# Designs tried in a protein design run: designed miniproteins, single chains, continued (2). Part 93

Each design is a single chain, and the fold is of that chain. pLDDT is the mean over its residues in the fold that is shown.

## One batch from the design tools (miniprotein)

Design m7225
Fold by ESMFold2-Fast:
Structure m7225 (fold): chain A 89 residues (1-89)
Amino acid sequence: GELAEKAKEYAKKAAEAKTGKEGGDYAALGGYYAVLGTETGDSSPQESAEAAKEAAKAGASHPGPHGSGGAIAGIGGAVQAYLLGGAEA
């Protein structure tokens, strides 16, 4: 879906970022769009979780608290996407 593709775009920007803050901020946006894609039905839980994992990895590649914060946001997005997709009545 479009939102999972946006999440992947932000993950790529995070990986290419020149500073830990920029990388962490983009990684957090990647996690956010991955969750939004699942919640709105724009993206499958699987594609959203994969995009969020890419964002988390990109955030983790930057040293310091900003990169770590982005990685945490990406991980949270992946977990939430799987949980929302697994709800069967």
Scores: mean pLDDT 72

Design m7226
Fold by ESMFold2-Fast:
Structure m7226 (fold): chain A 95 residues (1-95)
Amino acid sequence: MFEEKGKLLLELVEKKSGKVPDEEEREKYIKKLVEEMEKLREYIEKEGNKEELLKQMEEEMKTADKDTQIQIEIAKSIIEEKEIEELKERIEKIE
């Protein structure tokens, strides 16, 4: 589920920054990630052009900040149907 990926992402951010957000901030962050993931899923189902989306994401990665890069890796994992473990490894490589 998208909530599981959102929780994993939040845990990775907390480990990298050493800062634990309060409960309200955690819930807002997870909700935002779930909403973005659901929008991407709908777009993929409607358009059906996964290759074009992946190409656009690769271009965006070149100029994206750290937070945007993490969101792109999550989006790519949805398109590529990657396991959570693979997503975790990719996110951990982002500076």
Scores: mean pLDDT 66

Design m7227
Fold by ESMFold2-Fast:
Structure m7227 (fold): chain A 73 residues (1-73)
Amino acid sequence: DELRRRARRIAAALRRHAEVSGALGLLTPEQVAVLLQVADGLERGERPPDPKARRFLEAIAQSLGVSVGELLE
């Protein structure tokens, strides 16, 4: 299933950003927790996050100096 493979790739990217950017001090502990929560939901096959969670991902992407699309790669 292409959607499942994409969701797993996005989840892996979010976990990588949480680990690397969190360790570098580029993200707060709360931002790291949100990335991990979204990754867990995607791995479980949940629907896309609600609008508030999406806005939080947008804020995290801006903090890292990337677009949301780049964050999800």
Scores: mean pLDDT 70

Design m7228
Fold by ESMFold2-Fast:
Structure m7228 (fold): chain A 75 residues (1-75)
Amino acid sequence: SNLELVEEQLKKTKEWVKKNLSKEKAEEIIKLIDETLEAFKKVYENPDDEKARKELLEKLEKLQKALEEELKELA
């Protein structure tokens, strides 16, 4: 259920970026979202895998920074 909620939230984020960003920027952010979802799936399947957890944190940080930069430009 946690993975399902994450998938749902990331799907909503993809729809938001498609609607509000340029095609080029939307493609960049969507790629980061997809990479983040793959990292979540790996951690969900193997929660004690330290490498998978580190990769997830790095992907989340990159995605958060990219979204914050785009939101700042829209303000």
Scores: mean pLDDT 83

Design m7229
Fold by ESMFold2-Fast:
Structure m7229 (fold): chain A 91 residues (1-91)
Amino acid sequence: MKPEDLEGEWTATADDGSTWTVKIEKISDDVFKMTWTASDGSTFTAVAKKISDDEFEVFDDVHGRYVLKIEGDTATLTDLGSGKTWTLKKK
């Protein structure tokens, strides 16, 4: 998958089995906005900044730091503080 293919709607599945819908929008060549929607309708926003063609640093509204890695047709988001992971699959 190319970095530009990140745009669109994704399903994110956490390591605990919980799911989110993630809308990814391009802001610039190196910056993407992520809108996360939980099954209960709650939302939060994060920003992904390109590090390489397959890796992004992600920041949320509570100063959490994450790494998003593109792996084929999927991506994995890892919380650098907790080690919690989400697997993202494009809809």
Scores: mean pLDDT 78

Design m7230
Fold by ESMFold2-Fast:
Structure m7230 (fold): chain A 81 residues (1-81)
Amino acid sequence: MEPLTVEEAVELGRRVLDRYREALRAQHPDKAEEIDKLVDEVRPAVIEAMRRAAESGKTLDEVLREGARAFQEKVEEIKKK
């Protein structure tokens, strides 16, 4: 099985974050602006982590794991501010 391409990893990251945004907004419509801000602030870190994982020849599952880790780390950083 071939590793995920950088372009595929970046597109996947964007789609996953957009779906996460839509799901959270549906559950918390009163917090739509806060959700949009959170997703926009974490997006660069998630995309960069997934891009680097793909450049390193990592598989789809590994790229998704790196994206999830970057998302969690950035969310915790934002919560500390």
Scores: mean pLDDT 80

Design m7231
Fold by ESMFold2-Fast:
Structure m7231 (fold): chain A 112 residues (1-112)
Amino acid sequence: LVDDLLAAIDLFNAGDLDAALAAFQALLERNPSPSLRALIYAGLALIYLRKGDIAEAIRYAQEAVRLDPDMAPVLKAQLDRLTKESGGKYAAAVAEIKAAIDEVLASGAADP
C-alpha cells in the first residue's frame, strides 16, 4: 500500500493527473487507515484543483481535514506551492479551498 501510494504521488508530480487519479482511487478501495485515507484525500484535492474541478477539490480537502486536522497546514503548504509554481493561476481557487478547510476546523472546534 505505501509503495503504491508513492507510485501515485510520482504520477501526480510527473503531471499525469488521470493516472494519478486512478491510482489514488484504487488505494481508497484497499481500506487504508484513517491517516493514510486523509493523505489520499489531500492528494485527490490537489489533482482536482489541477484538473479545474474546484467543487471536488473542496470536497476532498474538507474530508482530509475532517479525518486528520494536522493535514490542514500540510495541504495549505502544497496549495501555496502550486499557486507559486503556476504563476498565480490557481490563486482564486486555492483561496476558496483554504476557506473551506478553515470552515471544517472552526466547525469541529466550536460545534463537534
Scores: mean pLDDT 80

Design m7232
Fold by ESMFold2-Fast:
Structure m7232 (fold): chain A 64 residues (1-64)
Amino acid sequence: MVYYRVTFPRPITAEDLVKLMKVPGVTGLQGLSPREALIMTEERSDELFKMVAELGGTAEEVPA
């Protein structure tokens, strides 16, 4: 399991969350604040970084 903190320059929408959950290997997500979410993956995912970048955010790997 790998954990990512994703941060957006704007509030996260339900559509953003749906798109992030559709990324292969994503097993779950948890909202942390209006602009931040914790995303869990089975293994490190380049597709997650790509999706976060497409949505205008940044992703940071965090310890479990």
Scores: mean pLDDT 81

Design m7233
Fold by ESMFold2-Fast:
Structure m7233 (fold): chain A 86 residues (1-86)
Amino acid sequence: SDEEFIAELGKKYGLSERLIKQLIELVKKLKEAGKPMSKETLENLIKFIKENQLTSLRMLKFFTPEDLAKAGVGSKSVASDILKAL
């Protein structure tokens, strides 16, 4: 499941339980909006969170859609949708 995949990757990258729960909710929200996140985009988002030592998904708002897209967190459009869903 999406939740199992997020939990496994989050643990592998050393994300907190709080961040893992926030990622599960974000993925669910985007899927319900008809904008499902690919596994590649999700993995790159997890890496971005870890590399930038983010403690909350809301801290992604410090970054632009361009910053996220450069990190492989989807296209600029996908990155914008992620930021709006926070």
Scores: mean pLDDT 86

Design m7234
Fold by ESMFold2-Fast:
Structure m7234 (fold): chain A 80 residues (1-80)
Amino acid sequence: MKSAVEIWAEWVERHDKLLAWLEREFPEVPRAIRELVAAILAMELLGEGKEVDVEDPEVQERARELIEEALELSRRLRAA
């Protein structure tokens, strides 16, 4: 079994790649939302044993879904 530190290192590698891509493709999205989406996608890809492929339409679609969910949650919290 991989150690917790090795799992964390694999998550960080995925997070950094996803965040850099999100900053390029979705600069209009608030930084906090990009950070959250990168963190969630990194966990999902790590859990599936997948590497980050930003050209994968499944990865792109999942990122868009997470952005919309996070923006909706942000809107609801501000409207309360």
Scores: mean pLDDT 82

Design m7235
Fold by ESMFold2-Fast:
Structure m7235 (fold): chain A 67 residues (1-67)
Amino acid sequence: SAEKEAIIQQDDALLARARELRDAGDPVSAVTASSLIVSSRKLIEKGIVVDHAEESVREAREILDAL
């Protein structure tokens, strides 16, 4: 559905920005990346994009573990 596609695009954008901030390597960027990951997790936990959720959660954990 258009709603699921919009949520997936929003989540993908949050994770992409979090990866950029992780790769920047400064403490301020790390804090911002962590906040974006929290936003991604809240978006996914709504249960609307179940098929996307597993990969999103895995990617988010990888980003957090690298901070």
Scores: mean pLDDT 84

Design m7236
Fold by ESMFold2-Fast:
Structure m7236 (fold): chain A 88 residues (1-88)
Amino acid sequence: KEEYKRKLDEALKAGNIGEAVEIFEKNKDLFSDEEYEKYRKKIINTLAEKVKNAGEDAEGLRKATVASLKALGYSDEDIEKVEKGEVE
């Protein structure tokens, strides 16, 4: 069943990052290596865009997001991209 991919794409388009991360983590073992990398990049880019758009007032958002990504096992490279608001 690929309904989880549809819901993940919908959550990302709506900017519902918490829902997107939850769907991704719950279903990560169902992804191929290529699909996992694709969705990881989409999530990281979406988070980086939100941090970038929030600017200097995003300190609380940055800290909470970094802590969440570390807890979920994201790479230091991905975390740095989100923290700096670097969109790919």
Scores: mean pLDDT 74

Design m7237
Fold by ESMFold2-Fast:
Structure m7237 (fold): chain A 93 residues (1-93)
Amino acid sequence: MIEELEKKSEEAKAAGDDKAAAEHYFSLGRLYISQGKYEQAIEAFEKAYEMEKDLVRQADILENLAEAYRLLGKLDKAQTYLEKSKELYKESE
């Protein structure tokens, strides 16, 4: 599944489909979390954030990025991303 999501993410990015690429990178990040691969999850979520243009989806990505940093014990970074996520949710009203 991870290899398939990596391929789909790369194919979507190569095709210029930023929305599909963001969705696939987000799913990849969630799978890495489930496997305890928190650094790889962070990288996947950062790529998803770069390609996502919807404020609500950006906020969701930042919240998951914060969770990954929390699981790594990087609490200061986790709090920073949670605050950014809350600001985006507020702006999306």
Scores: mean pLDDT 83

Design m7238
Fold by ESMFold2-Fast:
Structure m7238 (fold): chain A 89 residues (1-89)
Amino acid sequence: MKEELIKRAQEIIERAQQLRDLALSRWGKDRLEAHPVGQQIMEKLQTSIDLAQQSLKALDEGNVEEAEELLRQAEEALKEAERLAGYSE
């Protein structure tokens, strides 16, 4: 269980970072900062990373239930960012 949650957190962080890099490559920093949708995408990606990192800390402290809830929220933030960026299916 703990190892699976650590893996999920790492996958969320990696995916969010990849989407951030893709957004910067596709639209450029200036466009992302100038457009409200671009700002929301970057904010949701950062939220996903922050929540996944908090989940890893909770797991290190033995708080598995808190870690699971934080991962669920991180996954939701990532999906919202993907939807806003047009990568949702």
Scores: mean pLDDT 81

Design m7239
Fold by ESMFold2-Fast:
Structure m7239 (fold): chain A 66 residues (1-66)
Amino acid sequence: GAADDLAVKLEELVKSLQANETNKMALYVALSSANLNEALLNQVLAELSPDDAATVKNFVQEYKAA
């Protein structure tokens, strides 16, 4: 279903990042929450590379717009 596709895309997103395991786990928690945890997301984004941060922001924008 759509939820399964989103979970797969989220795992592929997290796997593609150069971030450490702690930041990857925090991103997964922030993005898998029923209400997007924007505070946790912003905290993690500050610790990511610019490329990783851009990738995550693009994913969030698409998720929030849908």
Scores: mean pLDDT 75

Design m7240
Fold by ESMFold2-Fast:
Structure m7240 (fold): chain A 77 residues (1-77)
Amino acid sequence: DELREEYEKDLRELAESRVKTEEEKEALKKGWEVREKVEKTGDISSLSEKEKLYLEFYNLLAAGAEEEEIEKILKKI
């Protein structure tokens, strides 16, 4: 699954380019770890509420979401 690894790497690099503070970088790292877990297990039901927030933060960054949406999620973390 080289295509999956390359896709995940591209998403991570895009998300990393959008974070500026140490708080945002830590949240991004946690989000990436949660996304890797979900990709391997296929099950999001085992995630804690905080893990779901980290995943959402990462997904919004990777999807090019508006800054306001990203800030709303970050405030919940």
Scores: mean pLDDT 78

Design m7241
Fold by ESMFold2-Fast:
Structure m7241 (fold): chain A 90 residues (1-90)
Amino acid sequence: DLEKLIEKFKEELEKAKSAEEINELLLKTLEEIKSITDEETALELGLELFDLASDKMMELAKEKGIPQEVLERNEEAREKTLKGLEEAKK
């Protein structure tokens, strides 16, 4: 059930307090998605989960007083990763 995996990911993501926890949750959820759906659907959901994870990482970084320059670099890295995943979809 893909919807349950996504909801569970969102709930656990809200509880995450470190980049390590976010990354571990993301990788675990992506592997579960890959095991139960086709490649195209897995890529689309992977993009959504990565976007949510990146947003949460930015939120935590801001709470810890990370400078705006670092937040901008993280946005740029996210955009590059999303483009890479979209290219893999083709």
Scores: mean pLDDT 73

Design m7242
Fold by ESMFold2-Fast:
Structure m7242 (fold): chain A 62 residues (1-62)
Amino acid sequence: MKGLDTEIARALAEGAPLDEIRQLVDKRVEELKKKNPGLAERFRDLYDRAIAGLEAQRAAEA
């Protein structure tokens, strides 16, 4: 299992900057748009929900 999904998971685990995680998500969304635009939109929505929680968690640890 190798691809952008794995890279996103690794970046999250390594505590990469939110901007870097967003960049990886954008690349994944672009790939999905070529195959399934509806799935790309859902992936983006799920990411927006996840990043809000992650941002709050990181702010508490800062």
Scores: mean pLDDT 74

Design m7243
Fold by ESMFold2-Fast:
Structure m7243 (fold): chain A 75 residues (1-75)
Amino acid sequence: KEELEKLSEEEQIERTLKLIGETAEIFNSLSKEKQEEALKAITPLAEEAQKALDAKDYVEAALLAEKMKELAKKV
C-alpha cells in the first residue's frame, strides 16, 4: 500500500489496469459455473474500484483490483 502511494499517478493507473487484466484472464480460464460464482463475488469490488477511479484514488483502485484477482483465483 505504501509502495503504491510512492508510485506516480501513471504507474498507479498502469498497475490497476494490469491487475484488472490479470483478473479477466483468470476469469476467462474458468468453467462457466465458476465464472458465475466469480462474477457474483467480483461485481461489488468492481463497482467500488470504478468509484475509486472516478475519485482519482488510484491506490484504492489498485488494491480493489488485487482483491478481485484473489477472489477469481479462489473459485
Scores: mean pLDDT 80

Design m7244
Fold by ESMFold2-Fast:
Structure m7244 (fold): chain A 87 residues (1-87)
Amino acid sequence: MDEELIRRVLIETIREATKEGLLSEEVAREIIERLERGDLEGAIRLLSEALGVPEEKVRSVIEALEKALNSDHPYAPEAREKLRALA
């Protein structure tokens, strides 16, 4: 899986959590900035602290998300179809 896709999904998840009041805008912004910088470990630490869950739990969720996206990658079938249409 592409790191960019993982970052995009995580950023969207953080934005939704902020809308639902689960994260403050300040904390959400810092997490998003870390993800945009490619600092996934730093983002995991902040998210762990903000949600009050262990880093291992946050990492497990990310791994599950990667597996779900790899098995039914929302953009991979569409990208393949577009490439096939051009070939």
Scores: mean pLDDT 65

Design m7245
Fold by ESMFold2-Fast:
Structure m7245 (fold): chain A 66 residues (1-66)
Amino acid sequence: RTELARAVLPEAAAEADRELRARFGGRVRVTATSEGPRITAASSEDFAAGVELAARVLARRVEEAE
């Protein structure tokens, strides 16, 4: 299942980053790396929101690929 998650990660990260940019104006960002998703934020609250959104997008895309 790691293979499936890894396959959809770039698209999931791009989707999550787009939504976070629309909501937070660049204060929260997510990128796909070889080590997994990388999330950066200006505050701990924004970071938590970024983690939750990225996790939801990735989980949904993995489920849809099933």
Scores: mean pLDDT 74

Design m7246
Fold by ESMFold2-Fast:
Structure m7246 (fold): chain A 70 residues (1-70)
Amino acid sequence: SAELEEKLRRTEEEVERLIEEKRFEEAREVVERTEEWVESVRRSLSEEEYREAMERLEELRERIERAERE
């Protein structure tokens, strides 16, 4: 849980910085890499932890899309 929370927090901070810099492609790549990491450790996560992680990553993806559209 602590590892998951720290990874998600760092991902959120990195994505927010990339959005501010208008580096939307790199922001999407960061989300994709974190999603792959979550899938790789899914066996160690509760169903609730997995669901919440994937929801947070989807929210980041939507935020990137909205920011890119202006």
Scores: mean pLDDT 87

Design m7247
Fold by ESMFold2-Fast:
Structure m7247 (fold): chain A 75 residues (1-75)
Amino acid sequence: SPSEEELHEKLLASVRKLADEMVAAGESPAGIRTVLEGLRREEVAWMESHGDPNVERFAAEMERILEEAVARARA
């Protein structure tokens, strides 16, 4: 089984791929924000319900991916 750290890395990589695909598809900045904020809320809630000590770091990294994707979509 993957470690919690490896699972977080894989999840963040999947989120980055989703963000890249949405930007490439020409999704609006508002649309990208809505989808990625929703995903961040769901994942944070899941991690908190399981007592994951890395939730704050994960949430911050998700927010960074979101803001970078929104900025790219505005360009």
Scores: mean pLDDT 84

Design m7248
Fold by ESMFold2-Fast:
Structure m7248 (fold): chain A 85 residues (1-85)
Amino acid sequence: SSMEEEAERLVERVLRRADQLRREARELARQGRIKEAIFLLEVAIGLLRLTLGVLKAVGELTPEMEERFERKIRELERELAELRA
């Protein structure tokens, strides 16, 4: 359906945005801008969690989508923990 296609496009956009924020956070961390890097990682995690929750609530979340989001969240949470240490 068109709604399923919209959900798939949303997933791809959100995952790309999370990757962009992660790259920006890594660059900020290299510059010693640790608080700003932490903020961008928190924004990326929040965006992924919000999108996952919305897709689940509207019944458009597939197992494959859920796995992709959960993997990205775990990666970002690991980097966030390292920066907070």
Scores: mean pLDDT 89

Design m7249
Fold by ESMFold2-Fast:
Structure m7249 (fold): chain A 83 residues (1-83)
Amino acid sequence: SPSPEEIQREIDEAMVRIEAAVLKIEASRVLSEEDYERFNKAVDERVEELVERIRAGEISAEEAVRELRRFAEELLERIKREA
């Protein structure tokens, strides 16, 4: 069976991935297919960076979720301005 520490790490990683899924659903309603593909790729890359930082003990799950929300908001506005 996984250790309590391993379970907590999985929960922390899941929190970031769930937030990414919510942000992607919101973006899919306002972006074109091409712009959504760009958004989706950038968010996935940012999620992997944040998950690595959680694993390294550099940030909490709550901090990672806040950073992901800010990143997604700034990226969405940038994509809209370029369209």
Scores: mean pLDDT 87

Design m7250
Fold by ESMFold2-Fast:
Structure m7250 (fold): chain A 67 residues (1-67)
Amino acid sequence: MAEQLRRQAEEHIRLAREHIRRGDYVGAARHLSEALRAAEEAGDQDLVDEAERLGQHPGVRRAVLAA
C-alpha cells in the first residue's frame, strides 16, 4: 500500500535528519537510501526530492562515496 511506503519514507527521512544533526553521516546515508527506495515505490516525488536533498549534504556525500 502506497500510504504505508510513504510513512516508511517519512520515518527514514526523520531518522536521517536526526543522524545528520548528531554528525553520524554513515547512519544518515543508510536511512536516506531506505527513504529513497520507499518514496520511489510510493510514487511520492516530494519525498524523493527531500531524500535526494538530504543526500547532497557534504558529510552524507562523503560517507556514501567513501572518498
Scores: mean pLDDT 83

Design m7251
Fold by ESMFold2-Fast:
Structure m7251 (fold): chain A 88 residues (1-88)
Amino acid sequence: KPIIPEEAAKAASEAAKAAVTGASVEELPIAIGRALAAIGGTLSASLDAKQKELAVEDNRRAGEVGGDEEAAKKGEEGARKAAEEAEK
């Protein structure tokens, strides 16, 4: 009964490390955004099936409110890349 799936949290952590380790100063903002998106994705995965739909939408909208539509898209892309990097 973990509030965060341990496998997903580990995957997000590894992807964030890879992004930061390889990132130059210019890439740091993108690496940070990717790490945050991976964490957000992990949180949404921890909720109930029906709740997940609302959580994912709320998380995306929160990104839009905190930034703009482009920022929300980048966050989602970062989360996806983090999940794929975990496959390595």
Scores: mean pLDDT 58

Design m7252
Fold by ESMFold2-Fast:
Structure m7252 (fold): chain A 94 residues (1-94)
Amino acid sequence: DERIREFSKRTGERIARLYAEDPQRALDQIESQKLLGVTASLSVGDEKSAEGFREMFDRIGDLVRQAQKTGTSPDDLAQQIAEVTYEIIKKTRE
């Protein structure tokens, strides 16, 4: 799905940009997006989407924390986040 690929790429680029400027701001943004996505999904009874948002942002947060420890470049981090985002959204929609 081209839309999921484009969304995933943009998500990775946005978070990696925040990470390059302020790693804590990137982590705060990830947590905020996780809470918003989970809460919105649960408010309409969509437990599957809520689980998808939890898994996706938890894995993205782990990638950011790992990047801080290993010195991963923002471009490589953006690619890793895009791959995780694409995988989880496809799995959640199936």
Scores: mean pLDDT 86

Design m7253
Fold by ESMFold2-Fast:
Structure m7253 (fold): chain A 89 residues (1-89)
Amino acid sequence: MTLEELAERLAEAGAIAAFYTSLDSVKKAIENAARELGLRVLEVKITKEGDIYTAEVVLESAEGRARGRATVKKVGDNVEIIESKAERL
């Protein structure tokens, strides 16, 4: 899995989790997951716009940095990923 793929997946997980737990708990979970993979978390940003959460995660490894971003909305009793992307920094 690439650094970009890891950043994107952590952003998706963070945006989904924000519907069910505190933002502090989400940030802690992302930081713990990254540490288990030997990665450094430079930023975790979660924003709420109505019934939509957007999470942005910046990860660093020895090989560089990547940003992942995911937008997730609640649809009835389900949570749906509307957009996800990653970029190398």
Scores: mean pLDDT 84

Design m7254
Fold by ESMFold2-Fast:
Structure m7254 (fold): chain A 94 residues (1-94)
Amino acid sequence: KVAELREELRARGRRLVAEGEALLSDSSATPAQREEGVRLLGEGLGLLSAVDPSTLKRLPGLLSRLPPQFHPLLLRTTEEARERALREIREVEE
């Protein structure tokens, strides 16, 4: 069941990252849509980092491409999603 959970987290994480990146690359996106893109990106990175910690190596590059006002949101969302995913994995392993 742990392997099934890891694959589910990976699938969800990849989808959320793709959705977030799509919003952030859309030049017609509103400020509210860009903020939502940052949240989706953070959630996806958090989930993926629980399965593959090397995902966190992407953060410095992503932060350098985002306006400074979005940096706290990306970091907080990534950490919160990662902590939730790690708790789910531990609960299934026990």
Scores: mean pLDDT 85

Design m7255
Fold by ESMFold2-Fast:
Structure m7255 (fold): chain A 63 residues (1-63)
Amino acid sequence: MTVDEIAEKIVNTWKDSLAALPDRATREALIRTIVDTYLPDKDEATREAIIARALELVDKEVP
């Protein structure tokens, strides 16, 4: 899976949880926790790229 595919899967899987969070900082914290929990074997650069892409999708798709 590409960084974009992983980010889209994370945002779509946790969309309702992300929408329930009041601000971008708490949404970022949730995404970071998800990435660290489910993708610990990915290198730091790849994890940060996934987090950054997921946040772009949150900004566009999550109210």
Scores: mean pLDDT 82

Design m7256
Fold by ESMFold2-Fast:
Structure m7256 (fold): chain A 87 residues (1-87)
Amino acid sequence: SLEEKKEEIEKIAKQTLGDMSRAVHAGASEAEIRAIADAGKARIEEAAKELKSVATPEEQEEIEKILKKMLAGLDTHLAELLAQRRA
């Protein structure tokens, strides 16, 4: 279903956020934290691409909306974690 497809994208985003937080607590560099974020974004974009390839036009629009939301969320959390790293 569309909701299951959205949940899969959200699950990848949540996993990426967890990986970033763990890296910060482990003392990872800013470059390493950014690399985790970039890898997570690529994974979300690939998942969205695969889901869109078998989706209806209406589902594709909703997948694009959740994709943009999740990518923006990762950028926001990256900025917050890097601010904590500098403090």
Scores: mean pLDDT 84

Design m7257
Fold by ESMFold2-Fast:
Structure m7257 (fold): chain A 80 residues (1-80)
Amino acid sequence: SAEDIVNEITEKMLKVSGGDLEYFLKNNLNMNETTVEQFLEFIRELSKVPLTKENIIPLAKSHGITKESSIQSVINLLKS
């Protein structure tokens, strides 16, 4: 389900960040202006569609993730 995918990504981020998701967004994804809640909502919507750049880019922008470097970091995270 969408929630299962969100939970898997959240657990992966928590493990990599040592429990600080806000720090992970800022330092690993270069998302200084994105809240954890906004990012998780984006991932929840993204989990409903195929993980292609055509789907990722518009959904990221609609959730306030507008930096090209941040969007590319998300694409890399989702493809790894």
Scores: mean pLDDT 75

Design m7258
Fold by ESMFold2-Fast:
Structure m7258 (fold): chain A 71 residues (1-71)
Amino acid sequence: SERDKKYTELARKVFGDKSLTVEDLYEMLEKYGVDREVFDEMIEDYEKLDEEQKKLLEEYLKDPASAGRDA
């Protein structure tokens, strides 16, 4: 699916590992307690984000535990 492809592409870009699968990504999200629905929304808008906003999202994925909730 398109969503699955975007997840995989983003994960590979953020972690620099072309061997990552969508299952690996979901495992990471569950390990860090990130809600898949929230992540899905972020990915949906990812390509429409500015470069700085994309970097912020990539930082969130690198350390989702520190992202916190809505300010």
Scores: mean pLDDT 61

Design m7259
Fold by ESMFold2-Fast:
Structure m7259 (fold): chain A 56 residues (1-56)
Amino acid sequence: MEDEEKINLANEILTTKKDLDKEIKDGTAGYARRLATGEEPSEEEIEAFKKALEEV
């Protein structure tokens, strides 16, 4: 079920993208997308994410 877990996670991110419209305003969308694809977010994205969290 490992392949289904990956598909489920990707599907959750796609579904959460609609709810992420709220999080996108905070600049967190990039970080969440990186987590979904398993890619390491860039240092700038991490910094933007942290700043968005502090303001929201």
Scores: mean pLDDT 58

